# Designed miniproteins, single chains, continued (3): the designs that were tried, part 62

Each design is a single chain, and the fold is of that chain. pLDDT is the mean over its residues in the fold that is shown.

## One batch from the design tools (miniprotein)

Design m10139
Fold by ESMFold2-Fast:
Structure m10139 (fold): chain A 73 residues (1-73)
Amino acid sequence: SAAEKAALEADIARFRANVRRLAAEGRISPETAEEALALADEALKLLGQGRVAEARALMDRASHLVVRGVLAQ
């Protein structure tokens, strides 16, 4: 639905802002930040194609990567 797409788009924007903040604070490595942002960019492309479930799965993977990166510091 349009509402689901809008909600996921907002979540991706918030995720990208959080990744940049964590990288700036040194809480994740530059490599982790680059990988997480690349996954978020791919999720936005899938979302633009109407592939909402695939975009959501990719964001779950990106979120797990960031959580592991923070815990590994």
Scores: mean pLDDT 88

Design m10140
Fold by ESMFold2-Fast:
Formats: structure tokens, C-alpha cells, sequence
Structure m10140 (fold): chain A 93 residues (1-93)
């Protein structure tokens, strides 16, 4: 995919409730990208929804502090609402 998304805890190791999680969105393509980063919590609630505009080779960083243990889903959607990149990460109590 031309757009990539990944997440990791700032201090490394296992992500825990209250830890800062870095989210990176990158455009490895040759064309500008415009869309939305959406993060859903383990209960399916949207906890982050931010516009993303990326020139070729650009990286955007977002910060999330999870309040619930479980699986968080990250999706990058294009302007037409298509999921172009996704990942998930586990948060422990």
C-alpha cells in the first residue's frame, strides 16, 4: 500500500492503560494523500478521528493514551471512505 499506519508504545514493551502510544501515518507513494485516521477502542467506540494530509514521503505523528484494555483498531480512510491502511494493537491492564 502507498499509505502505511503503525502504532507503538513510547517506552516500548507491552502497551498498558495510561501509556502513550505513538501512531505514525506515512505516504510511501508518488501522489499526495488526503483522508482520515480513525482509531476505535475495544468496545467499538471511535476514540480518535483526525484529518490526514500527506505529501509523497511525508510522515504524520499522532498520540493516543488508551483508557481501556483490549484491542484497538487503526484505519486510514481515503476521502471516499475506503480503508487504505489498517493495523491493530493490544493494550494490557
Amino acid sequence: AKVLVWAFPVLGGKAKVGDDIVILVTNDGDEPFEGTLRVTDPDGNVVLEEPVSLEPGEVKMFLLTPTKAGTYTLEVLDKDGNVVASTSFEVYA
Scores: mean pLDDT 85

Design m10141
Fold by ESMFold2-Fast:
Structure m10141 (fold): chain A 70 residues (1-70)
Amino acid sequence: MVLSEEEKKGVIENVKKAAETLGIPEEKVKELIDKIKNEDLTTEEVIEMLKSLGVSLPIAKSIVHDGLNK
């Protein structure tokens, strides 16, 4: 399922908060956020991108799924 504009906003907010906690470099966070904003990404694609940044699968799923409900 492709993220709606509202879902993108929730996921982006959650990614920013999690990145501060996990110590992900700001430049990589910005690249991920820009992709979420500008591309029609699915929840699975965002999870895979978070995993590529070193986020574990359970945490990546939590970030995305919690973001969808905001």
Scores: mean pLDDT 79

Design m10142
Fold by ESMFold2-Fast:
Structure m10142 (fold): chain A 94 residues (1-94)
Amino acid sequence: SATNEEILKILEEMAELVLSEVPEEKREEERKTLEKGIAEVRKVLETESNQAKLTVVGIFFHELLELAREVGASEEVLEKLRELRDKAFEILRK
């Protein structure tokens, strides 16, 4: 669905934002982990209830936030992640 693709695009933007803060030597491995996470979200978006969709997007956000904190991302990056999460949730609540 067009809505699902819009959500996935937001998650990909969040992932790229965090990956830009990850050291080059770890970036490829972290990218693979995040791509797997996005693939799991895609499955839930296609088959599960709206509550399950909100839950899986929230879990993915939490994983990104923890990675961002571990790599010492700036507060500006953390704020942008929260804004992107809120945008995804707003789309899902419509």
Scores: mean pLDDT 86

Design m10143
Fold by ESMFold2-Fast:
Parts: structure tokens; sequence; C-alpha cells
Structure m10143 (fold): chain A 77 residues (1-77)
């Protein structure tokens, strides 16, 4: 229910993808979080500052420290 239902109804929606990314990180499903973030970029969607920080946490947990750092820098403007 909630945001998961939004993703099922609107899989190309930025809001739905960002909600799914946040949920994946909270569940510690970092591989899925990275897939969702890359899906946003592939679709030409602009992630929010919050989503950049969630993606950075996922990349750091998977050992991609350089990408995590760059995403945090982007989130700071």
Amino acid sequence: SGFLDLVKQNPNSLEALEAALKAAVRAKDYARAVELFEQMLKKGLKPSKESLLWAAEAYEALGDLDRARRLREEAER
C-alpha cells in the first residue's frame, strides 16, 4: 500500500521512483536502490536532493565511495 501502490500505478513517475528508492535504502536493499536511481537518470528525471542522499548511502554501502561522494556534493548544490 501507499508508495508501493504508486510505483505500480505510475512506474515512470519521479515521485513514485523516489519513494521506492527511499524504501529500498530503509530496507537495506542497496542493489535495488541503485537500480531505481539509475532508472531515474535513464528516463531523464532529475532526482531531488533527498534522493541524491539516499542514492549516495546505497552506493557507499556497495563500496562505490567515489560515486557516493559525488552525489553528496551534487545534493549540496
Scores: mean pLDDT 81

Design m10144
Fold by ESMFold2-Fast:
Structure m10144 (fold): chain A 60 residues (1-60)
Amino acid sequence: SLIERLREATFDPSLSPVMAAALAITAAGLEFSLKYNLPEEEIETERRVAEALLEEARAA
């Protein structure tokens, strides 16, 4: 799942503490939105943000 990929990325020791925190916060936010059935438009926007953040973390 996308949440699992975000959390796995936080274990990369080469990441800055700020980037690791951003990945963890994004994973928690997406998990919350899915758990409480927020509107699909909101969840889709959060998924796009999460994918962009994962790409940025991999590039850094």
Scores: mean pLDDT 80

Design m10145
Fold by ESMFold2-Fast:
Structure m10145 (fold): chain A 62 residues (1-62)
Amino acid sequence: MKTKKKKIHLSRLDAAGNVVEEKVYEVTYPEVDDSLPPLEQATLESNYLKKEIEKQEAREKA
């Protein structure tokens, strides 16, 4: 089973545009099947990354 890792940077801004919070996530997700159309591959990767970020956020807040 092949997996990929990606580092994602997120920042939050206040109403004046100042950075009030910055977080970095390293997420591991399954390698998407390259026989799928490029649009489908991008959608699957996006969904995996979103779920992993959500899980890490939940752990940080718990």
Scores: mean pLDDT 73

Design m10146
Fold by ESMFold2-Fast:
Structure m10146 (fold): chain A 92 residues (1-92)
Amino acid sequence: MFEEAVREALALVAPAAAALAEAILRLPPAERAAVLARVGEVEAEFLAGMREAGELAKEGREEEAVELALEAGRRAAARLEALLAEAEARAA
C-alpha cells in the first residue's frame, strides 16, 4: 500500500540521515556548509519524488506510486551514504 511504501522510504533514509548529521557535527564550519548544501539537493529530489508518487496515488495508480516512493527512498539513502563516506574522510 502507498502509506506503507512511504514509511519504508523514510525508514531507508532515516539511518543514513542520522549518521550523516553526526559526521557533519565533527567537520569544520566551512566544510559543514558544503556538505549541508549537497544534503539540501538530496532532500529536494526526495521530496519531489514523494510528491509525484502522492499524485499517482490520488489518480488510483497505486502500484506506480509505491514503486516511485520506494525508488525515491533508495536513491536518497544511497546519496546520503555517499555523503557520509565523504564527510567521514574529511573528518579523519
Scores: mean pLDDT 85

Design m10147
Fold by ESMFold2-Fast:
Structure m10147 (fold): chain A 74 residues (1-74)
Amino acid sequence: MELSADQVDGGLVRAVNEGVLSGEQAQAAGRELKRALDAGGGRISSEEAREAMLAAPGVTEEQAEAVVRAALAN
């Protein structure tokens, strides 16, 4: 399933609001997700999104999965 930039942003915001990510972690994850989205023409798969977030310092697999689930709920 493909995620848009808006879905990714919504997922990050929701994860911060639910206390899953700190604002610092969300900024780091957001930078890596933006690189992946730019490379993918504005869309990425759920797997590409997880891989991108795991490249961010301090982001865990559990946190990455939570962001992907939140993004897909839009």
Scores: mean pLDDT 83

Design m10148
Fold by ESMFold2-Fast:
Formats: sequence, structure tokens, C-alpha cells
Structure m10148 (fold): chain A 64 residues (1-64)
Amino acid sequence: SLWEEIDKAVKESKRYKDNPASAAVALTLQVVAALLEGRPVEIEESDDNKALAEAARKLQERLA
């Protein structure tokens, strides 16, 4: 499922393991808002959150 892919990427991010709830919630909210609005997903990419960014892009492409 598309949502499962986003959830998995968040959980796998080292950034969110060290800095849990607030960062994960904020990033998830940004991704969801972008998808719901039909906007390109634009989030900061780093090694820590690259998987989340990739999952978000896949989700957007799938919905478009």
C-alpha cells in the first residue's frame, strides 16, 4: 500500500529514531498535504530521509 511505504520510510530514517515524534509528524504532514493538494512533494533530502522522499514521490506519481 502507498501509505505503508511512507510509514516504512519514516521508521527507517535514522533522523526520526534519534529525534522521534515531532520531526516524524512534521515530515508526514508535509508529505500528506502535498499529495492531497496535488503539489510536487518537496522535502529536504539527506541520507537520513532519502527513503521517505522517494516513497513520497512514488505515492504522488501513483495518485496523479
Scores: mean pLDDT 59

Design m10149
Fold by ESMFold2-Fast:
Structure m10149 (fold): chain A 70 residues (1-70)
Amino acid sequence: MNEELRELIEKQTEIIEIVTDYQKMADRYGVSVGVVRQAMNTVDRIESQTPLSSVERRRLLRDIIDELKK
């Protein structure tokens, strides 16, 4: 029970941090939070198959966001 409560609190804290970061990115790129989340999920899927540097990851994220804007 104590471990399940700790995991739940950690997950909630992570979700809050992710939502805050997504909002900042959404504002920066002029898109909705949903678009940022979709783009990040796509980048994560690609990175699982092909290792990306931080620069390449950021570039890919921008390219996916630009594609989702269309």
Scores: mean pLDDT 72

Design m10150
Fold by ESMFold2-Fast:
Structure m10150 (fold): chain A 61 residues (1-61)
Amino acid sequence: SAKDAARLETLKLLLEIARDTLLYVGKRSGADPATVQKEIDLLTQQIADYDAQYEALKAAN
């Protein structure tokens, strides 16, 4: 539905903001670089998954 497509796009945008924030704050906070990179990789994978789901919903509508 249009609501499901809008929700996926919003979730993707929020994850992109979270990843960008982690890149900025993580480097400056003195957090363990390996932990920060692992979290960035997980967020990047989830963003790609949501993008694929969004495109599939757009094609189905």
Scores: mean pLDDT 80

Design m10151
Fold by ESMFold2-Fast:
Structure m10151 (fold): chain A 100 residues (1-100)
Amino acid sequence: KLDEIVELTPEAQALLIAWKKILNIPVSEAEKQGKMTVGELLEQMLELLEAIGEAKRDEKDPNVIILAEDSPLRLELGKSRLTVEELVEYFLKKYVKKKK
């Protein structure tokens, strides 16, 4: 669910804060704590990827994300296009702390 609160890994939190500072985007108090909803994580990561030219939403379907040809994410996933749901799953696996 997009409303589910997740906790970022320390590495993901540091990366998000660093890129927001480079792009002159304000860092919220929740982001400083490494806690946010799944929907907020999706929007923050998409904003960063779009700002650096690695991803964009499809003009015909905003639920489809197009990855740039030289994107590390495209190389890792082997796909030029993915759904918002696939992108959320990727972010949850890579950037969110797993409950053990």
Scores: mean pLDDT 73

Design m10152
Fold by ESMFold2-Fast:
Formats: C-alpha cells, sequence, structure tokens
Structure m10152 (fold): chain A 107 residues (1-107)
C-alpha cells in the first residue's frame, strides 16, 4: 500500500527531523523516489533534487500547521516558516518569484 507506506515514512521523517540528520536524508530520498514514480516523472538528478526539496518543505509546513492547530504555538510556526524561507533562498532550483511569494505569505 503506497499511501500507507508514504504516510509512515513522512511520520518517521517528522519525528527525526531535528535529531538524526542521516536518517532524515535517507527518508527524504526514499519519499522523493516514490513521488517521482507515482507522478511518472523522468528519473533525472534534477527532478530528484527538486522533489527531495519539495518533500522537506512539505514536512516543515506540516509541523508548522501542527504547531498552530494542535499546540496554539504561533511563535514555533513562525520559526518553521523562517526555516522554509532560508531553505528556499539557499536552493538554486527555486525561483525568485517563489521566494518573494513565500515572504509575502509569512509577513
Amino acid sequence: DVVKEGNKLLKELKENLESDPELVEKLQEEIAERIIEIEGLPKTEENFKRVKLEVKLMVIQHKGHEAVVEKGDDEKALEYAREILEMLKNNPLVSKEEIEQFEKEIA
């Protein structure tokens, strides 16, 4: 069951995001490979790097949402938003327009 396995990997990634960088890297790669397969994308290094970043962003966004909705921690949610912005700025595959749009959303 691709959906159940994907959700399990995402949960494990979220739980280990701050504590085990090597495990996080491995989980991001496994999830990215599954997304490429599901979406029928060409198995290129460029697609892999892009999807892997999208997976990391998705996980941090989910943690931010969880901080607001389940914990009422707006400050923690803002910290995750700032981390996402820094990741976007440091990735050469992300467009300036995407960065500017995200900056507007967190301002």
Scores: mean pLDDT 69

Design m10153
Fold by ESMFold2-Fast:
Structure m10153 (fold): chain A 88 residues (1-88)
Amino acid sequence: SVEEIVREFERISKEAKTLINKASASTNPEEQEQLLKEIEKLIEKMQELYEQLVRQEAPMSVILQAGSQLVLLTAGRQSLKRELSNQQ
């Protein structure tokens, strides 16, 4: 159901935010790299759930909220990748 997809999306979104915060707080490049890989997998799952919401014609407000969260988390991931690359 749409409600189950939304709950799963929100759960994964919360996990991704927690990992982004951990990566940002970490001073260990190896830990940051591992967290980045986990964040990337969570964003992948969120993308799949977003596509399911669109396919099932979820309310526009739900689709827009999910899309905005996905965009923000993707931006956060990209920022972490740049920071990690600069550490070399």
Scores: mean pLDDT 87

Design m10154
Fold by ESMFold2-Fast:
Structure m10154 (fold): chain A 95 residues (1-95)
Amino acid sequence: TDTYVLLSQLIGALRSLKEQGVPGADQALVEAQQALEKLKQQLDLSEETLALLETAGYLRGISLSEAERQKVLEVYQQQGLEAALQYLQQLDQHQ
């Protein structure tokens, strides 16, 4: 479930960057949404539980500072999805 929340947090951060017109955020958002949907199909959780986890992650993502959102996109573009999720997990330990 931690990965599902982290993916939802990444989606929230990327959506904020896309709304600001940051280059590459739209493509990263599509890829993150595809990863979330794939993981959703593998989890044997209720629709209600998945919605709660998505909401919790998304709210954390949109609550990141501008610098943190920019950094997660940078990590994603340079080091890939898993590195971006690890970066978000580290931020959550201090928030």
Scores: mean pLDDT 83

Design m10155
Fold by ESMFold2-Fast:
Structure m10155 (fold): chain A 62 residues (1-62)
Amino acid sequence: MDLVREAVRRLYPHFGRSLLSLDLDSFTTLLRTFVPAARAALEDPAAAERLYREIGAAIERL
């Protein structure tokens, strides 16, 4: 999942595990800012929730 890997690569060095404490709205705001490639996917609420879960799970495995 390329968007999940890109989000972890861009966000984790700056925020670390604090990302796991963010709600969906705060998290999508960070994704729009730091991961421009994710912006189109974030327009779909179902895709946004799926990215939120998958990126959280990826960070938990680090």
Scores: mean pLDDT 81

Design m10156
Fold by ESMFold2-Fast:
Order: C-alpha cells, then sequence, then structure tokens
Structure m10156 (fold): chain A 104 residues (1-104)
C-alpha cells in the first residue's frame, strides 16, 4: 500500500542519513560538518513526512517512524562518544520535525 511505501521511504532516508553522520564521526570530521549532516537529514525527513501526510498517512504513524529514526541516531551518537551538546542538537532537530508534523 502507499502507507507501507511512504513508511519505508522515511526509514530508508533515515538510515542513509544516520550512516552518513556515523561515517563523518568515524572519519574525524568537524562538529560543524556533523551538525550540517544532521540538519540535512532532519530537512529530508520533514519533506518526506509532510508528503506522507498528504498521501493519507496518519500523524501518529508518521511521528512513530520519525521517533524511531531519531532514537536510532541518538543511540548511535551516544555509542560513538559524541558530546552531550551534539546529542542535544540532534534531539532538538528531530523534535522540530515532529512538531511540524503534529501541527500540520
Amino acid sequence: SMKEEMELEIMKAGLRGILEVMEAIRNGESEEKIRELITKLAEELEKLALEALKAGMEKEEVVEVLRSVGEQLINRLRQAGASEELIEFARRKFEEVIKKVEEA
């Protein structure tokens, strides 16, 4: 169904973005670059989430997928020894996307 396809697209974009962030951390990229990648991921997920809502996916379902991706990113950042400031930055970016979905 369109719902399963949209959920899968959000999850695939999320995984791709998380892997890009983790690779940047592994390669010793600057915190500024890592924050840029997290922002890019959040912006891509926002666009896909709003498209999913337009396609008839329920807000609660979109929020659940976004929370799952956000938790996965936060857990991987913490395991990689990221600063609490970077973890809080990632958390805020995902909270902003979720808020936009809930208010749509």
Scores: mean pLDDT 89

Design m10157
Fold by ESMFold2-Fast:
Structure m10157 (fold): chain A 89 residues (1-89)
Amino acid sequence: SLEEKALEYIREAIEKLLEIKEKTEEIKEAIKYAGLAKIYLEEGKYEEAIEYLDKAIAKLEKLKEKTPEVKEAIEYLKKAKEYLEKLLE
């Protein structure tokens, strides 16, 4: 389902961010927002899930230097958002 795909992408994004040894405040906040997006998605609150995905993406995109893990996390969060937006059609 689209919900299962969105959940898997959020999970993969969180896992990539957790692999980073030295986490800036922005990375910690992105993990928090991605976790909230996962919770809202599991509650069927798709609009709120998208809001928190956008917050997570914004935190990561503001980083001056982006590691491969950060770049992959951004792409996973964007894919999760695309699947959730299809549910709101």
Scores: mean pLDDT 88

Design m10158
Fold by ESMFold2-Fast:
Structure m10158 (fold): chain A 89 residues (1-89)
Amino acid sequence: KLEEWYKEGYEIGKLAALGLTSEEAKKKAEEKLKEAVEKLKKEKDEELYKAFVVGAMEGALDALRELGAPEEELAEAEAAVAKAKALAA
């Protein structure tokens, strides 16, 4: 189940980063995020929430790399992903 929430976060994170260049992608990311957050609140499981956050951050980072984001923004995102992984471990 942790892997499922990581994957859900990853997809939403990718869509959110793509939303920087597309309003349609931003809208889809917001809708999926609201649904995921509502489900996570019902689960009340901290580990599922951590898996989701790590997935979302890694998905966003991968999408930012594909979009050619500036090195400074990629470095900041990489640091945030590393911090989220450390807190989840």
Scores: mean pLDDT 75

Design m10159
Fold by ESMFold2-Fast:
Formats: C-alpha cells, sequence, structure tokens
Structure m10159 (fold): chain A 68 residues (1-68)
C-alpha cells in the first residue's frame, strides 16, 4: 500500500473530498484520516495503482498531493 497526504483548498473541500473518496474506491484504496481544520486527507491505495491514482488526484482542481 502507498499513502498520500492530500491538501484541499478550503472552498473546494467538500466537493474534492467526495471525488477523492470515489477515486480511492475505484482503485481499491481507502481514506485513513480526514482533518477538516487543516483541510487534509490521508489516503491509501494498492501499490499497483499508485501512479494512476496520483494522476487522478493531480487532475482535481485545488488539490495538492504529497507522497508519504
Amino acid sequence: MKKFKVTIDPEKFDEQLERIKKAAENFGGKILEVDKEKKTVIVEVPEEYYNAFKKALESMPGVKVEEL
């Protein structure tokens, strides 16, 4: 499993959180943590889908992705 820390623009938080949840489900991953105050999400995906999932996250407006 590979982990990402995702930081989301405050005005887009709810919208992008739903997109991240759906993307994680599509790639067999899961959300580990949601921090509404910091607008951050920790997400885990299988290593074989790591690159595809990273591209999906990077395509989302207002989202910053960091590998953990």
Scores: mean pLDDT 83

Design m10160
Fold by ESMFold2-Fast:
Structure m10160 (fold): chain A 89 residues (1-89)
Amino acid sequence: SMEEVERLALRFLLDIEDGRIRTRAEVEAAVDALVAAMRASGLSPEEQREFLELFIRALEQLRSKETDPERAELLEHAIRLLEEERRRI
């Protein structure tokens, strides 16, 4: 469901902020889980693309305010992976 996808997206943001996601591999695993949930949600390709565009924009805004270089790099890596996924839709 869209609610589950939104919950996973919020969990991802909180896990980065709280330092529970600290590596590129952990970002990749979390993004893979989010994308898998989105694809299994029954959302149309247009709804999936819209969700990804909104989430990417939210991450870009968060990255612009991030003062920790390690967290900034993790946010940038997540943005790149999600942009690659959006291009596949």
Scores: mean pLDDT 86

Design m10161
Fold by ESMFold2-Fast:
Structure m10161 (fold): chain A 76 residues (1-76)
Amino acid sequence: MEEVKEIIEKLKSDDPEEIVEALQRLTKLARENPEALEKYRDEIIEAIQKAMQKHPDDEEVRKAVEEFQRAYLEAR
């Protein structure tokens, strides 16, 4: 899916606002089409971990990650 690849690229951004927007889009996809995310699961996890490492004190990034994790687990 082109959308998932675009979101993963945005997660690699140095801009925390762009990372939050990407995580919000992933959260929506996790609720609407969790199967599409499974193909990119490892790449998404790595991108999120790197984003958190770059912005460890960014509350917005942490909240967006938590919302994504909740939605992804609920959809299973």
Scores: mean pLDDT 79

Design m10162
Fold by ESMFold2-Fast:
Structure m10162 (fold): chain A 62 residues (1-62)
Amino acid sequence: SSELEELAERLGLSVASVQNILNALASLPTEAEREALGALVKKETGASEETVQRLLDLARSL
């Protein structure tokens, strides 16, 4: 999807890497664990809060 391509560019990652992160987020049973992984992605990539929130929102739709 175009959203996946936009997220990949904003995060500085490949589409495959973003798909792997989304699959990991979707496999986590609690919002607290998803937020923790989102915070780790933000720290490692330097992405904005808005970009990370878009990633979390997309994971919730999977």
Scores: mean pLDDT 83

Design m10163
Fold by ESMFold2-Fast:
Structure m10163 (fold): chain A 96 residues (1-96)
Amino acid sequence: MKEKADEHLARGEELLAQGRSLLNKGDEYAKKDKEKAIKYYEQALETFREAARHFGEAARLYVELGDKEGAQRANDLMAEAVKLSREAKKKIEELK
């Protein structure tokens, strides 16, 4: 089960980085191409939601393993992904 927890954590971290890149792309286009900015923010929102799901699974698996540090790290990253998903959603709403 440790391999599955580590796999979900790593995939979550990859998606979190991808989501941040997409959020930055949205910001680049926000003043120049509103429709393109919205598409990037929508992609970032979905990517952050996927990251949060992976971190949630990692946290659950680490708890089952008794790995308190792994569970805490996964929960912290899940909270960050949720926060970033809310930021992306707000940016979409502000542009509509």
Scores: mean pLDDT 90

Design m10164
Fold by ESMFold2-Fast:
Formats: structure tokens, C-alpha cells, sequence
Structure m10164 (fold): chain A 72 residues (1-72)
């Protein structure tokens, strides 16, 4: 289903972001988190669970801010 495909893409993006962090490529990790947040918006829309999607999106945003601080 479309929702299953989006959840798989979210998992793949998180896995790629973790690899980028291990490589200390924080710019790439942040770009992957931005894409993951877009996927979460779509998951929220299709599932109707906007609160859960928003909470997970907030966690990714907070992690992105921490990565930006490490890059400075």
C-alpha cells in the first residue's frame, strides 16, 4: 500500500542518515532528515494520525538542530 511504501522510505531515510552521521557528514544527515520530515507529513495525512507524525517530526527537527551545532 501507499502508506507501507512511505513507512519503508522513512526507515530507509533514517538508516541513511545514521550512516551519514557515522561518517561525520552532518550536512547529508540534515538533508536526509528534511526529506524524512516530508515523508512524515505525508504519513500523517494518509493515516490520519497527525499527532504521532508531528511528534516524530519534532524529534527529527531537534536532532537536525543538534547536528547543525556540531558542524560549527
Amino acid sequence: SELEALRQRLADLKSEAEKAIKEKNYTKAMELYVEAMRVLDEIGRLSGDVAAATAEKQKLFDESVKLAKKQL
Scores: mean pLDDT 84

Design m10165
Fold by ESMFold2-Fast:
Structure m10165 (fold): chain A 100 residues (1-100)
Amino acid sequence: GKELGKKGKELGEKGLAAALAGDGAKGAALGDEGLELGEKGFKLGLAAGDKEAAYLGGLGAGLGGLGLGVGRLNLGDVAGGAGGALRGIGLEFQGELVKK
């Protein structure tokens, strides 16, 4: 779980940075990958009872969802962008709650 969460965070950060720089296609692609890896890390962390792994997975999903969201907005997909961002933020919030 932890390794997947860390990888998701790294890809999510790169995706968000690319999207904010105006590269919507790269931002969406990296953000989507970060969201998927972060969500997988979150689920594996929960299944293992590893609160830290779940938290890191949630962070990866949140950053990935934001990268996907901003990237899709740059491509004109407002609904897809909003959906990706909301999903990622929800997973990040759940990961933070598990950490506490």
Scores: mean pLDDT 77

Design m10166
Fold by ESMFold2-Fast:
Formats: structure tokens, sequence, C-alpha cells
Structure m10166 (fold): chain A 88 residues (1-88)
């Protein structure tokens, strides 16, 4: 389902950011896929948060530690929203 896909993509993106294992392009691609999955699931707030993460990660001028922290904080909010949707 689209909801299960959004969950899997959230977990992949979180792990990639925390581990430092992915390229910037891979992180941007994961954020875009998460947005698309959230839109397909009708999760407007999740899709908007994923769009914001994509914007943060696509800024090639300076991926600062603070920008990464902002992306992680938005992922935590997405996790809360997905958990609520899964419980409904």
Amino acid sequence: SALARARALLEQLRRALEDGSATQQQLVDLARQLRDAAEAAGLREVAELARQIETILSDISNLTPEAQKEAVRRLEEIERLLAAAEAA
C-alpha cells in the first residue's frame, strides 16, 4: 500500500541521514519518493514535510549540520503522523 511504502521510505531516509551512508542525490531522491508515496496515501501534511526535507537536502551551497538536524526533526514529525495514520 502507499502508506506502507511511505513508512519504508521514511525508515530508509532516516537511516541514510543518521549513518551518513548516502550521497546528497540519493537523499534528495528518497525525499521525493517519500513525498510521492505520501501524496498517493492522501497524507497531505506528510507530503508537505517531505517536500521541505527535499528543499533542505537539495541546497548544494551548504549542507550544514544544522540543516541536517532540521531534516531529521521533520522526519520525526513524519514518523508521528504515519504512526497516527497506521493506528486509524
Scores: mean pLDDT 82

Design m10167
Fold by ESMFold2-Fast:
Structure m10167 (fold): chain A 97 residues (1-97)
Amino acid sequence: EEKKERLEKLEKEREEIIEVVRKLADRLITLEKDPEKQRRIRELEKQLIKAIREGDLKAVEEVLKQLAELTGEYDLMELLYERIKRLEEEKEKLLKE
């Protein structure tokens, strides 16, 4: 019973992280003048959301690295990675029993 409620809270936190990703991508696109880079940011946003939903930390790391290289926002992408990694670590602990 307690485990189910904790899983639901982690799923809610995951959706909150996805919302942060969407808002970040929208901001990065708004600040970008190059339409090819705008398109690339949107592609990477879609890949990142998929990786987050699948719990694929390796894919998350790779996509965030590409976003950092494209935008120069290295510190921001590192902060986002640490948040996603922490969520997945909490989920793994809860599922391990």
Scores: mean pLDDT 84

Design m10168
Fold by ESMFold2-Fast:
Structure m10168 (fold): chain A 80 residues (1-80)
Amino acid sequence: MMMKVTAVLTDEDGKVYTFEADTPEEALQKAIDYAREKGVKKATLTLTTESGEVTTEDIELVSDEEIEKLIEEERKKLLE
């Protein structure tokens, strides 16, 4: 079976956005890029792998440095 990763982004207003990718970092990157384009400042991000691993993080989209760090941390959690 092909491994799929689903990223669910819930913004401060309760709007939900869903993204699918073949890797955790790609799914997370798609969700964050979309949130930044829409001007989302605070969100809850949930990553779910096909293997059943789930991570949930509250994020604040204030700087590129923090976004890059978040992507690497979530990647580590899902691969370890």
Scores: mean pLDDT 72

Design m10169
Fold by ESMFold2-Fast:
Structure m10169 (fold): chain A 56 residues (1-56)
Amino acid sequence: GEREELQEEVARLAAEVLRRQGFSEAVADAFARKNVLDHDLSLEELRRAKEALSRL
C-alpha cells in the first residue's frame, strides 16, 4: 500500500545519505531499512522524511 511504498522510498533515500557519509552499501541499506521499520512512522511523518532526505 501507500505506507509500505513510502517506507521503502524513505529507507532507500536514508541508505543513499549513509553511503555518501562513507558507510558500505550493505550496512547503509540494512541500518536505514531497520530504523525506518522500527519507528512505525505515520503516513505524514514518512512524507516529511522523504522530503527532508531528498534535500539531503
Scores: mean pLDDT 79

Design m10170
Fold by ESMFold2-Fast:
Structure m10170 (fold): chain A 110 residues (1-110)
Amino acid sequence: EEGYELIMKKLRGEKVETALDRIAEIAGPVGEEFKRRALEFRNSLIPEAEKAFKEGDYKKVAEILRKQVDEFERLADEAIKRLTPEQAAEVRKIVDEVRKNGEKKVKELE
């Protein structure tokens, strides 16, 4: 049960939350809007992810994680268009880190 909580926290994106805070700091109001939209999307996936995990459907958990990473990148690309080149470069580095971490997690679940 303690292990379940830890796994769900990792699936919910503890690293994504840190990335969102970094992006908000770099991008100001644009970053805060991005963070809000990303958290709203993540929260919409939680019930489906919890159900899949409880049912042992790790393929579905991997699919949900891919959706989360894909939407995070899509929202970040929208935000980047509104930023200075320097802010955009820093945000892109964070997004690439989140993508790599997400792909590694998906591979571990498949």
Scores: mean pLDDT 75

Design m10171
Fold by ESMFold2-Fast:
Structure m10171 (fold): chain A 98 residues (1-98)
Amino acid sequence: SVEEAIKELEKRIEEDPNDAEAWYELGALYFSLEKYKEGLEYVIKALELDPNNPKALSPFPKGTDPQKVIAALEKALKLAEEGKGFEALLLLYEEVLK
């Protein structure tokens, strides 16, 4: 289940807080639950730990600057904190996904 996957990823992070893939996968699961704020926070953490993380960068065009991705995700997080989750996704599309 999604809940079991989240628990396993949380355990991985507790054992190794620098496991960038675990942070990314946790973020992806939270996006699937429409919890965009938490999802964005986890993906940002993954990219801060490994700016070249292929899984975290996979939604973005090849050769996208990881710093540009992080900046766009941080802007999207501010929108998600205001309850504007869909506007956050649109911002990501406009700045890094197009």
Scores: mean pLDDT 78

Design m10172
Fold by ESMFold2-Fast:
Structure m10172 (fold): chain A 97 residues (1-97)
Amino acid sequence: SRQEELDRVAGLLAAMQYRVSQNINDDAVQERGRELEETHPELIRELERLVQEQGPELLIERIRRGAELLEPEDPETAELARKAAEILEKKLEEYKK
């Protein structure tokens, strides 16, 4: 479904951002990020719009759903997406204080 596609894209983007944040930013990670932007620009735009309209809690939920969807096919990426969601959740809690 379109919602599952959005969740998968959220998980993939979060995993890539996590790798960059941990200084695991090789050419393969950058290339995959570019490929996602070129292949799924409409899904990325829709996700950004939904986050702006409904808030960052929705992004965290979608990333976690994306990790669940990715787990059977790519457990490493799923784990990175979960770690990214944890970091975003902690930052959100700090911001609310």
Scores: mean pLDDT 74

Design m10173
Fold by ESMFold2-Fast:
Structure m10173 (fold): chain A 75 residues (1-75)
Amino acid sequence: SMMEESKKVIEEAEKVAKEMIERAEKAGAQYAVTLARIEMEKAIEAAKKGDIEKAKKTIEGMVQLVEQFIAEAEA
């Protein structure tokens, strides 16, 4: 059901954001921590509205952007 899809995507957004935030904090990438929180909130809101595709794209964009900042901080 759409509600089950929304719940699954919200759980994925929270899990992925937690992992990204922990890695960003260890790397000293404070801006990436802030970005992960903002993008997580956007993904959760999209999922709550039933826009599963937008929520998934937001999670993908968050991971890509945060990983780039972590790589730059570790260089």
Scores: mean pLDDT 84

